Designed miniproteins, single chains, continued (4). Designs and how they scored, part 16

Each design is a single chain, and the fold is of that chain. pLDDT is the mean over its residues in the fold that is shown.

## One batch from the design tools (miniprotein)

Design m12527
Fold by ESMFold2-Fast:
Structure m12527 (fold): chain A 87 residues (1-87)
Amino acid sequence: SARQQSLAALDQSFLAELPELRALIEELHARGEISDEDYARLMERLDEALEDPYRVASVALELAVAITLAKKEGRPLEEALRELWAE
């Protein structure tokens, strides 16, 4: 019960992060750092997360980790996003 409430609070925290993730994805697309196909795929996944709160934390974490690691490792963002879909 307490653990389930903590997980719900975590999901709410990630919901608050989703507008920032959306803005980041839009910025990356505007810069040409991600393809139109990858942009469409990411936006679809964000919309799915908003419709299914159970998936919110998982989707937000996957996106945040993939983008952060790509930036830290100097990897092309397009490549990192492709790997996210391959698994």
Scores: mean pLDDT 62

Design m12528
Fold by ESMFold2-Fast:
Structure m12528 (fold): chain A 86 residues (1-86)
Amino acid sequence: EDAIEAAAEAAARRLLELLAEMARAGVTKEEIEKYLIEVEGIEPERAKEIAEQLYALIERVRERGLEAVLAELAELAERERAKEAE
């Protein structure tokens, strides 16, 4: 079975497609931070960290394209799973 793998791949692709649209729309880090605070109710300090991480992904999609960013995220997911295995 690979239903979980298929769902994870679909979710990652969908997220990167959304980030690509945000990049195309010129969404700023400040707009992401505001959304996280006002809509998601995240604490301002945490919202800044998340906004920086999301904006970095948006920049990478702008520079390298969607497939390259997908490959980077897959590698990071592998590294995080390896850390948990210890």
Scores: mean pLDDT 71

Design m12529
Fold by ESMFold2-Fast:
Structure m12529 (fold): chain A 94 residues (1-94)
Amino acid sequence: SEEEIKENFEVYREKLREAAEKLGKYGLSKDVEEVLQRLKIIAELAPYFKEVVQEHYTQIVAGLSFAGTVGPLSFLLPLLEELYKNAGLGELDK
């Protein structure tokens, strides 16, 4: 729910920031750099703008697919799934 996101905003924000930093350290492509930027936007705005989560989630998934690896990004997907569900946007496609 939105209230759960607001109560846990700081936790989600920090986890997304750490996820972005970790992805950056892998020296990934430009598409993954776009994912990092979208993670930052989600971390800052998600509790106030559900549409931000939905819009940027789609682009993040695209970036993950381009990267071709799930290992270094596995910590990101659970955080996005939790945030997405709590924003009332439904469930992530696998």
Scores: mean pLDDT 54

Design m12530
Fold by ESMFold2-Fast:
Structure m12530 (fold): chain A 100 residues (1-100)
Amino acid sequence: SMETIVEQVKEGLKELEEELKKLSPEEAVKKLNMFTHLLSLALSTLSLEEQKEVLKVVIEFFEKLQKSKDPKIKEIAKKHLEFYKKALETGEIPEIELEE
């Protein structure tokens, strides 16, 4: 169900947040890029309504991450946020230009 998918995404994001605290900024950028690649693939298997609900949760996560004091993390969070906001606005998953 949509509620189950959203809860799984929220739990995954909590785990990601804790992992990011233990990584260098360079490792955090790579982890975030990998996350967006994997999520983009997963989103393509979901209905449009499920995609919208997942995107809202992920957007909230990256908006919080954008408040980071590290300039590399702040910049990567901004780029990912633009990607997810475009996906939500268009109903289409944009082409991923993010490297590892």
Scores: mean pLDDT 81

Design m12531
Fold by ESMFold2-Fast:
Structure m12531 (fold): chain A 87 residues (1-87)
Amino acid sequence: SPEDLEREREERTARALGDVMVLGVRDPSKRDDALATLRSASAELVRRAGEIAQERYPELAEEIRELTEEVLEHRREAEELGKRREE
């Protein structure tokens, strides 16, 4: 179904973003680029990416969780600023 195809596409995108998280965690020189990529994604996609990355790389789970929370906090702040500008 179209819904199944969209879900599979979202899953593949989340896995790819998870790999970006792992790259940012393992290589400090890539962290800023990783954060920029993750900040452009939706909050739901970032949460799923973090979950997948933690499952695939349990040895990096703490660092991946911290990176995920940092991205989500930045996203929340950006949404609040957007709401204030629209009002």
Scores: mean pLDDT 80

Design m12532
Fold by ESMFold2-Fast:
Structure m12532 (fold): chain A 62 residues (1-62)
Amino acid sequence: MMQPNIDFYTELAKKGNALAQYRLGLMFYSQGDYDTAIKYFEEAAKLGNKKAAEMVKKIKAL
């Protein structure tokens, strides 16, 4: 799936932006790449993103 903003969010995520990490997690989740999605959601959750923590639980329950 081609996503024009993925590079922008990837740069922000590398700088520790929790919201960018959460959005990258959603992008990989929508593509079925659950392993990569979990990694981004776990990083966002460590920074206090509660929605990312819920997504980790949801994917691990699959």
Scores: mean pLDDT 78

Design m12533
Fold by ESMFold2-Fast:
Structure m12533 (fold): chain A 71 residues (1-71)
Amino acid sequence: GEVRRRLEEARRLLRESEELELQADLYYHISDVMLQSGDKATADANRKAGDELLARSKELRERARALLESV
C-alpha cells in the first residue's frame, strides 16, 4: 500500500543522507589536515565539498521527514 511505499522511500532517503554525512565528515577532516599543513586552497576546496554534501543530506532528511509525517 501507499503507507509501505512511503516508509520504504523514507528509509532509503535516510540511508542516503547518512552516507552523505559520513562523506562530508571525511572532507572536513581532510580540510583540517590540509589547513594544518598550510594548504589553505585545498582546505577550502574540501570544506566546500563537505558543505555541499551536508546540504544534500539535509534535503534528503527533510524529504524523509515529510514522508513520515504523511503516514
Scores: mean pLDDT 89

Design m12534
Fold by ESMFold2-Fast:
Order: structure tokens, then sequence, then C-alpha cells
Structure m12534 (fold): chain A 74 residues (1-74)
């Protein structure tokens, strides 16, 4: 059903957000550790983290739009 598809999209969105948050946290930890020895390397890791945040936000918006479209069809 459309409701089941909408629920699946929401579940996939939550799973993706969880995975991305884990990666962002890991990069942040590495960046803070690197900052003590190599500021340029730390800066690159922080930039990678910010890029992942933007990607997660974009994915969330796309998934929300898909969810809304499926919900509207029901």
Amino acid sequence: SLAEKAAQVREEMERFAREMQKKIDELGKKAREAEKKDKQKAQKLFEEGRKLVAEAQRHGREAEAQYRALEAQA
C-alpha cells in the first residue's frame, strides 16, 4: 500500500540519518585529534564533516518530499 511505502521511506531516512551522524561524529573526533599535530589535516576533516552534514540534510529533504508525495496519494 502507499502507506506502507511511506513508512518504508521514513524508516530508510532514519537509518541513513543515523549512519551519517555516526560518520560525522567519527570525522569530528579525528579532526580534533589531528588539530593538536596538523591544523591543515584537521581543517580538511572538519570540511568533510560539514559536507556530510549538508548531504544528510539534502537526503532528508528529498526523503521527506517523497514521503509527502506518497501520503498525498493515499
Scores: mean pLDDT 80

Design m12535
Fold by ESMFold2-Fast:
Structure m12535 (fold): chain A 62 residues (1-62)
Amino acid sequence: MEKEKLKEENQKALEENTRKYGEQLKAEFPGVDVDASGEDISRQGMLEGARKRQAEEAARRA
């Protein structure tokens, strides 16, 4: 099994994805510490995205 190879490739893909996502997040949240961790960046982005979408859907349904 090539776990080490998968781990390395997954790390690189994660870094690249975090970079793109971090740029978008910085535009939406200027001043947020996006250097901390890709996990935190992803979580914050998802939460804000979900909140924004839910607010829009609630407004449409109301």
Scores: mean pLDDT 63

Design m12536
Fold by ESMFold2-Fast:
Structure m12536 (fold): chain A 62 residues (1-62)
Amino acid sequence: ATTAPLEELVAWARERYGLSEEDATALARLARGEPPDAEVMARVTRALGDRFAAALEELFRL
C-alpha cells in the first residue's frame, strides 16, 4: 500500500495509463489497500490487460 494522496495517484494513473477518472480512482484505491467492487475490478483489469500488475507495482512505489 502507498501513502501518496488519492488525488495524486488518480491523476498519475489517468496520465500514464489513459484510464477514465472512475477506473483510475478504483486502481488508486486498490493500491492503498481498499479494493473496489468486483465489476469495477473486472473493468479496470480489462482496460489495463497485461499492464495491470505493473501499474499496481508502480503505484505502490509512489
Scores: mean pLDDT 77

Design m12537
Fold by ESMFold2-Fast:
Structure m12537 (fold): chain A 72 residues (1-72)
Amino acid sequence: DEEREMAIRALTVVLRTARERGNQSLARTAETALKMLKEGASVEEVIEWLRKQGNENLARALEEVKREVERS
């Protein structure tokens, strides 16, 4: 699933960057989102979860990834 693969790639970059900059909160959020996707959650479910966590910027980034894949 290209949408899932692209979301995993985007979250992996976020996780790496968060760890490099010492943002433990963002790193934990990205780790949980990646785990959800790998365990079979949809990209939509992860976006909704991120919004409930108050991480609107990351939710919006994943929505953009989803739209880009759907347009391809």
Scores: mean pLDDT 82

Design m12538
Fold by ESMFold2-Fast:
Structure m12538 (fold): chain A 84 residues (1-84)
Amino acid sequence: HMEEIEKLEREARQAFLDKLVEIAKKSKDPGKAANAINRALAGLEVSPEEAIKAIQEYMDPEQAKEAVEALRTAVERIEKARKE
């Protein structure tokens, strides 16, 4: 079931990215939001904790809460897939 886990990981990452793009589109500073998203995605390649750190450091607090919630949802989905 490695292929199924990889598929779920890709879907979870894509859902997270789509949510970050939505947050960026409604941001008052789209450039700052885009930079924060790029840093969060780079952090996610290392660990979820690094992604959360990047979100908190580079996003506005209102946007950071939504982004962290989206990341938590993605991580829970991936962990559930690996646990099954």
Scores: mean pLDDT 75

Design m12539
Fold by ESMFold2-Fast:
Structure m12539 (fold): chain A 74 residues (1-74)
Amino acid sequence: MKLSGGMKMLLFSLAKNIVKLGKEKGLEAAKEYAMSLGLSEDVANKIAEASKDKDINKAAQKITDILKKALKLE
């Protein structure tokens, strides 16, 4: 399913918040947050690895793509 521009922006904003959480409180906090959203440990690990990227926007885009696949949005 094709997401609206607004939905894409909301997912990207969520992904940026996860990246900030990982940088401010560590990768484990980012994993725990992802798991609290109902994501599997494997998906949470991928999100934490993506959050290690030095470019916040690149990290957020990777996490957005992971979330889309995990939630079956695209």
Scores: mean pLDDT 76

Design m12540
Fold by ESMFold2-Fast:
Structure m12540 (fold): chain A 65 residues (1-65)
Amino acid sequence: SRRSQDVARVIAYVLDVARMRDIDGVSRDALRAEIDRRLAEMEARGVSPDLIAWFRRRAQRILDR
């Protein structure tokens, strides 16, 4: 279903952000900018608000580590 595909994409995006956090030389500012770009992309594509909110919360937790 479309929702299952969106769920898989959002999970993949969270994993990408987590991997970027663990890369030497990636700054917090660069990570924040990437999170913001992915949020804008998901909103533009019409991803469900609950999934966008889940990504936002999870990404913020990764950024705050």
Scores: mean pLDDT 84

Design m12541
Fold by ESMFold2-Fast:
Structure m12541 (fold): chain A 66 residues (1-66)
Amino acid sequence: LTEEQEVEVWIALARIQVTVAAKYGTPEELRALAERLKKRVEESDFTPEQKERIIAEIEATAEHHL
């Protein structure tokens, strides 16, 4: 995978996880999942721009369901 493909995969998997948590979990569980996903992104070797993009998608998906 290229770096761009890695970013797209992370975004897709994060959106799936957040959506599932929103449908079957509590708002607290959804917030906790979003925070864990954002932390993993911040700890990754992605560029600052890639991290910002992935985090923005996580936040947007979580906010849409809250």
Scores: mean pLDDT 83

Design m12542
Fold by ESMFold2-Fast:
Structure m12542 (fold): chain A 132 residues (1-132)
Amino acid sequence: MSDALSQAMSETMQKASDFASAAVYDSLEEAKKKAQELRAALDTLVALAQQDPAMAPAVQWFAEQMERSVKLILEGAENGPEKMLEGLDLAKTAAEQLADVMRAAGLLEAAEAARQLAQDFDNLGKKVREKL
């Protein structure tokens, strides 16, 4: 993996965690702002991954799942916990599957970052359930 792709991956993981945290703990407006930052990071990540044929399909799939998750989490922030839990679970699954692909490719640091992101989503889901 290139240094640029590795950096974009790390930034995207951080933006995804920041977004989910904002959606659970902060205002809808802050969550929307963090969603825009995450979407920009995902676009950069997908563009860089296009130069790596081994990683491009996994990164594209992950970006598509994250965009679906963002929509569900934002709907949940407005309309209640069921959609937020659905979105967080989708994001967790996407991060776990990305971690497995990266581990299989020998990208151990990126795999660990994706696994940590999945754990962040799981922890936030537990907090949302506590509010029910």
Scores: mean pLDDT 86

Design m12543
Fold by ESMFold2-Fast:
Structure m12543 (fold): chain A 89 residues (1-89)
Amino acid sequence: SSVEEELMKKLRETEKLFGGGKNKEAVDGIYDAYVETIKKYPNGELYDRAIFELRYVKQFFLNMGDERTAAYAEQRIKKLEEEKKKLFP
């Protein structure tokens, strides 16, 4: 779908940040890709996908010993969970 194509393009642009030591920017890139897509195409499933993806990113940074970036990812996850609950109860 066009939604999937737009989302995947944004996510691919973010992949380069993971290898470059721009850890917070990588989390922001994933978060922004999903939030921008959700604004254009409101869908509860996109919130679930965003939360799931950010959980993997959080675990990735925990495994690397980057507890600060992992905590930042957790804050983004909680915000998405709260927003989903309000918009798609």
Scores: mean pLDDT 82

Design m12544
Fold by ESMFold2-Fast:
Structure m12544 (fold): chain A 71 residues (1-71)
Amino acid sequence: SKREQDRQLQIEVARTVEETVRLLRTGRDEERLRRNAEFLHLSLEELLSAKDVDEFNRLLQRGASKRMKEL
């Protein structure tokens, strides 16, 4: 159902945000960061322009919110 699809999208968005933060902390895989950024409708360049982890997280949450509005 559409409700289940919407729920799965929310789970994927949350997982993508968590994975992206982990990649930043533990070592970067640029291709995975690029794919995660694209999934959240962000550019990799925009995401990497963040000056600190807090700004990085704010950008990820903005992208997550935009993606979830496409339900």
Scores: mean pLDDT 75

Design m12545
Fold by ESMFold2-Fast:
Structure m12545 (fold): chain A 84 residues (1-84)
Amino acid sequence: MEANLAKFEEKAKELLEKDPASVEAAKLLGVIAQGYLLAGDYRKAKEYAEEALEIAKKGAPEDEELLKALEELIRLAREGEAAQ
């Protein structure tokens, strides 16, 4: 899982270097956040989900489903951290 997350992190960085409001990068950061959430790394999950949400708000503010999914990832990461 970590090796796959590193590959997604590199791809997201490349996309953001070309377009800092890249919706594709926001989606990849959301996948990375979900990966860390499943691994129990709630701090990283929250950080990636928050970054993804800010990028998505700039690139696709009308995509309510994407924004809600990223907000839910942030909520789950916060709850996981509080449960430790």
Scores: mean pLDDT 82

Design m12546
Fold by ESMFold2-Fast:
Structure m12546 (fold): chain A 81 residues (1-81)
Amino acid sequence: EEEEKKEAEKKMEEAMKKLIETLKEDLKKNKKYEELEKFEKLIKEYGEEEALILLLAEIEGLDPESKKEFLKKALEVLKKR
């Protein structure tokens, strides 16, 4: 049960790593270096999952208050195991 969940988590983590790398390449290709730098800072500060969630919230055009609420909800879901 937990072993199966950890395997799924590892697979998701690897898929997320590939997605993040693809997003970084896309940002670099489109010369969005400012967004790339911000995204790399988020990864370093919060980790890959939270950085991706924050990037998605920004793409959706959420305001700072909505981003904060979205992050809180996402973190609650991640912590609930």
Scores: mean pLDDT 65

Design m12547
Fold by ESMFold2-Fast:
Structure m12547 (fold): chain A 86 residues (1-86)
Amino acid sequence: SAADAALLAQVNAQIARIQALAAQLQAKGITELSPAIQALMQRATGLLREAGARLNAGQPIPAALADQLLATLTEIIAALEAELAA
């Protein structure tokens, strides 16, 4: 659906941003992320796995799951940007 395509595009854009920020941190000599950021990344991985499993089964992604995924990715980006600013 158009909504599923829009969600996928948004998730992919957020993941690309996270990868870019992680690369900037590594270039700065930061080799390990804080436990708080690691916990957020573990949460995002779990949510992505659940969303993928639902899509593979031909099931819709619940709005609550989509909202949690986007919120978690946004929180990771904010935390990585704060780390770069420190």
Scores: mean pLDDT 87

Design m12548
Fold by ESMFold2-Fast:
Structure m12548 (fold): chain A 71 residues (1-71)
Amino acid sequence: GFDLFQQSRYDDAIRLLRPLADAGDGRAQLVVGGAYFRQGRYQDAIRWFTRARRLGYPHADSLLRAALQRL
């Protein structure tokens, strides 16, 4: 169904960008965190948004708050 299609797209984003995010790319960290958030994996999303926030990305604070509200 539509949900499985969306999950596949987020898995692809994570697979492609995870090595860059692990290397300290804050934009990749935001995208990986966002993909986990869309999958309902809020603890994983929080981890990545927290890393992006340490790099000074302005979107990280709002995304981190959104993920925390889901716990």
Scores: mean pLDDT 80

Design m12549
Fold by ESMFold2-Fast:
Structure m12549 (fold): chain A 77 residues (1-77)
Amino acid sequence: MSVQQLVDAMEKAAKEAGLPQDILNEVMKLLEEMRKANPEEAKLLAVRIGSTVNKASDEQVERFHEALERELAELGV
């Protein structure tokens, strides 16, 4: 899986999860940085995205993980 494929999967998951606008905006900003990052930097940014999503409600966090799992499964992961 490429960094670009992971970013696209995370972007779709964040939008599907119904995250609050402030959290969604921060996630989108981190995803754009991740698109430009090398694999090592992308790994650190993915951790920061996870921490940002965790600021949302438990239901929104669960929906994000479910959506991300579906998107990754479609990529053969």
Scores: mean pLDDT 82

Design m12550
Fold by ESMFold2-Fast:
Structure m12550 (fold): chain A 63 residues (1-63)
Amino acid sequence: MEEIKKKIEELEKKMIELSRQTQAEIEAMKKAGAPQEEIDAFRAEAQAKINEMQDEIQALVDS
């Protein structure tokens, strides 16, 4: 159980860090005048990665 809790904490930290980095990059893109479709594509890719990590956490919880 402790090993599972540690893995979940590590995944949560990675998700938080990825979310922060993604938000910072989106803000930088907006400031640089990137087109909305480019920002949307970047956000979608980051969200897919976050969803994958969330699925891993769910699998660990359901085990």
Scores: mean pLDDT 82

Design m12551
Fold by ESMFold2-Fast:
Structure m12551 (fold): chain A 74 residues (1-74)
Amino acid sequence: SMAEREAQIAARAERIIAGVEEHLAIAEKDPRLKPSDEAKARMLELVRATARERAARHLAGESAGIPGISEDAP
């Protein structure tokens, strides 16, 4: 159903956003990789704006998907 697909897209989008947030938190621990507050805000804005579209494309099994952003756990 459309409701089920929308729920799947929402869940995948949340995972994409969470992965980027986790990656940024790890980068903040390394002074060489620490993004500026402005760069971090821009990246999160872009990710949030595109997360649902990216999730929908992943679920559709098409497009050049970007590999998972958050594979490295601490």
Scores: mean pLDDT 71

Design m12552
Fold by ESMFold2-Fast:
Structure m12552 (fold): chain A 93 residues (1-93)
Amino acid sequence: MLSEEQVVDEFMARVNAIVDEAVAAGLTDEAIRKAAETLEALFLELKPQLSPEVRRAVLALMQRLMAALHDKAPAAEIRALLREGEAEVRAAV
C-alpha cells in the first residue's frame, strides 16, 4: 500500500511521461486525444486514494494541462504549467 505522498509521486511521474509523449509527437490531434484519454483514466484510477484537498489540486492541474494541450501551447509553457501544478498538488498533501 502506497502512502498519499507516494501516490502523488507516481501520479506526477505518469503525468510528465504522458505530456512528454504528446510533446514529442508534435501535439498532433491524435496525440492530444490519447493524452486526454490517458490523463482522465489516470485521475479516475487514483481519485479514491487521494484526500479531497489533493484531489482538488490534481483536478485543477489536469484541467489547465488539458486546455494547454488543446491550444497546442509551446512546450516551455506546458512544462512551466506542470511545475506550478506539481507544487500546488504537493502543497496539498
Scores: mean pLDDT 83

Design m12553
Fold by ESMFold2-Fast:
Structure m12553 (fold): chain A 71 residues (1-71)
Amino acid sequence: SDSPFIPLREARRLVEEGRRAHEEGRPEKARELYREALRVLQIPRQLRHPVPPEFEELEKEAREGLRETEE
């Protein structure tokens, strides 16, 4: 798709699911979801599309969530 908003919507969902999995005591599942969010967020960057400001915010949230589950 030509729209970067689809990856952002998917990444937001994945970050929310990762946070929920961590709250449920499933850190391995949370890590998978955060990694998938980061993978999805790389698609617009690889295609050199300009990204909205929310892109960097979601990337930061996914990285912070991943760090919280790496213990």
Scores: mean pLDDT 76

Design m12554
Fold by ESMFold2-Fast:
Structure m12554 (fold): chain A 76 residues (1-76)
Amino acid sequence: MEFKPINSDNIKEILEFIEELKSLGLSKEEMLELIGKHLTAIPDDEVLALIAHELELGGLSDEEAVEKVRRTIEAV
């Protein structure tokens, strides 16, 4: 699946991309992998927290959710 690159500094572009991925019925893990592949750079912690919140990563603290998002992006 191919998507255009998303600017890691542009919160609106990131949110629009997440909304598109949600519309495809993907799992949270699949969405995180695609976000990692298509981000132009690793975002700062504030943006990582926003991604974690938008993906509704339940069962984790905000700090744990940010770390999970960062590690997934770095692994791709």
Scores: mean pLDDT 75

Design m12555
Fold by ESMFold2-Fast:
Structure m12555 (fold): chain A 118 residues (1-118)
Amino acid sequence: MMGEKAVAFMLPENRELLERAQAIVARGIRDRDLDRARAEIRALLEGSEIKTTPAGEEAAKRLEAALREHLPERDVALIALNRMSEATLEEMLAIYEEMIRAGRVAPVQAFELEDPPA
């Protein structure tokens, strides 16, 4: 419910790419066409300029180290999206599929995954 906490989890320079990738996955799952969703995400990431700074990379590494004990390994890939050349599209798709199944469709809510639902 509190999106402000999730902002600390995501680097703002890449927020639009995260939101676009999530929208593609949501449509693919709704339409049961994940192969097309993967192709669209791949095209988005290959055609998009990834914005990063030395400070942003350092912040991403610190967040990954701090959250690795609380988040599933697949959710850590959302942090790695800031360095998209290192993330696999299959991992991103698997994370979004699980988030949608759990009723969570926004990376902004990923910080809440630190608190398990049970």
Scores: mean pLDDT 48

Design m12556
Fold by ESMFold2-Fast:
Structure m12556 (fold): chain A 69 residues (1-69)
Amino acid sequence: KKAENIVERIREAAKRMLEAGVSLEQAIDFARRAIDGAVEAFKYVGQEEEANKVRELGEKAIDELRKEA
């Protein structure tokens, strides 16, 4: 639930960056950093399962962004 919501927000932000003229490389870099931050945040509050879900769903989101290149 929480992991899916965070990854969806990151995906939407990255797509909005692309629509605003940001390069694909910069949008992917943003998404990677945002996913890493979310993983660390969930680990910090002891939600290791949610951290693992963010990583898994986040990698899929980055792959989807790359296909749009």
Scores: mean pLDDT 82

Design m12557
Fold by ESMFold2-Fast:
Structure m12557 (fold): chain A 103 residues (1-103)
Amino acid sequence: SLAELKAYMDRVMDEIRAIFREMVESIEDVREATLLGFEGLALLGTMYVAQRQVESNPEAAIQQLENAISYLNLLKEQYPQFAEQLDQMIKLIQDVIEKVRKY
């Protein structure tokens, strides 16, 4: 159902928020930690927009999620120390895309 899909996306966004928190907390430089925190908020904002679009325009929602994956791949170049965490988030978003396509 649409409600189950949206609830699944909420759980994925909560998991991504937790992963970003752990990454931010591991950075000793306060400025760098703050900037990464803003990057995490921007990603979550993109996913929230996708969730709002999933009923009316699932293709637009998928495009937003694919853009989020591209963005995370760019972050892996900037923060290679977080490659494992970023790959985990990419997989979570790929799983959301698959569920949106099947809805």
Scores: mean pLDDT 89

Design m12558
Fold by ESMFold2-Fast:
Structure m12558 (fold): chain A 99 residues (1-99)
Amino acid sequence: SVISEEEEKAFNEFVSSHSGEEIRLTTAKIIGLDALGYSQEEIAEKLNLSKNVVSAILKRSESIPEEVKEEVARLLEEGDWEGAADKLVEAGFFVSLVP
């Protein structure tokens, strides 16, 4: 999927305004909630984020295997936010998102 100019701007502002750990945890929550079947609007409301940030992160996550997304969702349901973020790090996702 193509990221819009507004989505890219919102994503860049999000990354510039948050720590690497906050970015990793928030990204894991977005991916996990999406895998659980929540809409982008519901995710944005639950996490107090703009829909453009949620959309940009989900478009960037299209390369993540479905098995990894399902495991992230499971860890989030168990309350293991750090484990969910670590799973995405193991998958190499954050190499292109956070140095």
Scores: mean pLDDT 81

Design m12559
Fold by ESMFold2-Fast:
Structure m12559 (fold): chain A 65 residues (1-65)
Amino acid sequence: MADVYEKLRAEGRELLRYLVEQGRTEHADEVIDRIVEKAREAGLTDEQIEDLRNELRAEYERLVA
């Protein structure tokens, strides 16, 4: 259980960190949307998808603060 959720969370955080390091913050929302789409395709619940989006958004805000 949750293996896909944890994998996508880790993947999303790594991509957001990469974007911030490259100065390409304009693509952050696109990355979050892509990870959320993968979560939906993998059969995660709407609640898990919302949690994942919120976690990735919070990580991005932390990285640019």
Scores: mean pLDDT 81

Design m12560
Fold by ESMFold2-Fast:
Structure m12560 (fold): chain A 94 residues (1-94)
Amino acid sequence: SAKEAREKLEEARRIVREAAERGVLDPATADLLLKSIESLEKALETGDKSLISESASLSTAAGVLASATDTDEGIEATRKAVELLDEASDLIKS
């Protein structure tokens, strides 16, 4: 449902924001994750399914960048955010 997708996107945003504020997540990775969240929110609002693909590209790039940070907490925060983004994407496609 749209509500369930929004709840997952809000949780992803919370994880990204908190990790960035704690200094355990690279700012560039945080920016990519936030743009991925924004793309899915826009897909929910507009019905534009191309934004789902854009979100997936951004979250993939975020995962690659997080792997380069070598910070376990930042990598874990990125992994959790990407899982929530994937779940939200599946709900939007439904």
Scores: mean pLDDT 85

Design m12561
Fold by ESMFold2-Fast:
Structure m12561 (fold): chain A 90 residues (1-90)
Amino acid sequence: MSEEEKKEALEYLLKYNPTFKKEAERFREEARKRGIPEEEIERALLLVAYAFYALINGEPLPPAEELEELARLAEELGLPELAEALRALA
């Protein structure tokens, strides 16, 4: 899938899903505290947004390898519940 489609999914969820917006803000805050580059934070959030958007709409999920990498990052950020959710999708 394209980067544009991932950006649209992220914008949609941030605008219309208050729970997702809160979780995304927490993800950004924790990643910044750990010195993760902004471009890497953006790429990770785009993948998370698309995974949830795809799940909700019955679309194909991101590759299992990408979901596992995101899950490892989420654990590193102290977000074990998000990591477990991402691994369950893989």
Scores: mean pLDDT 77

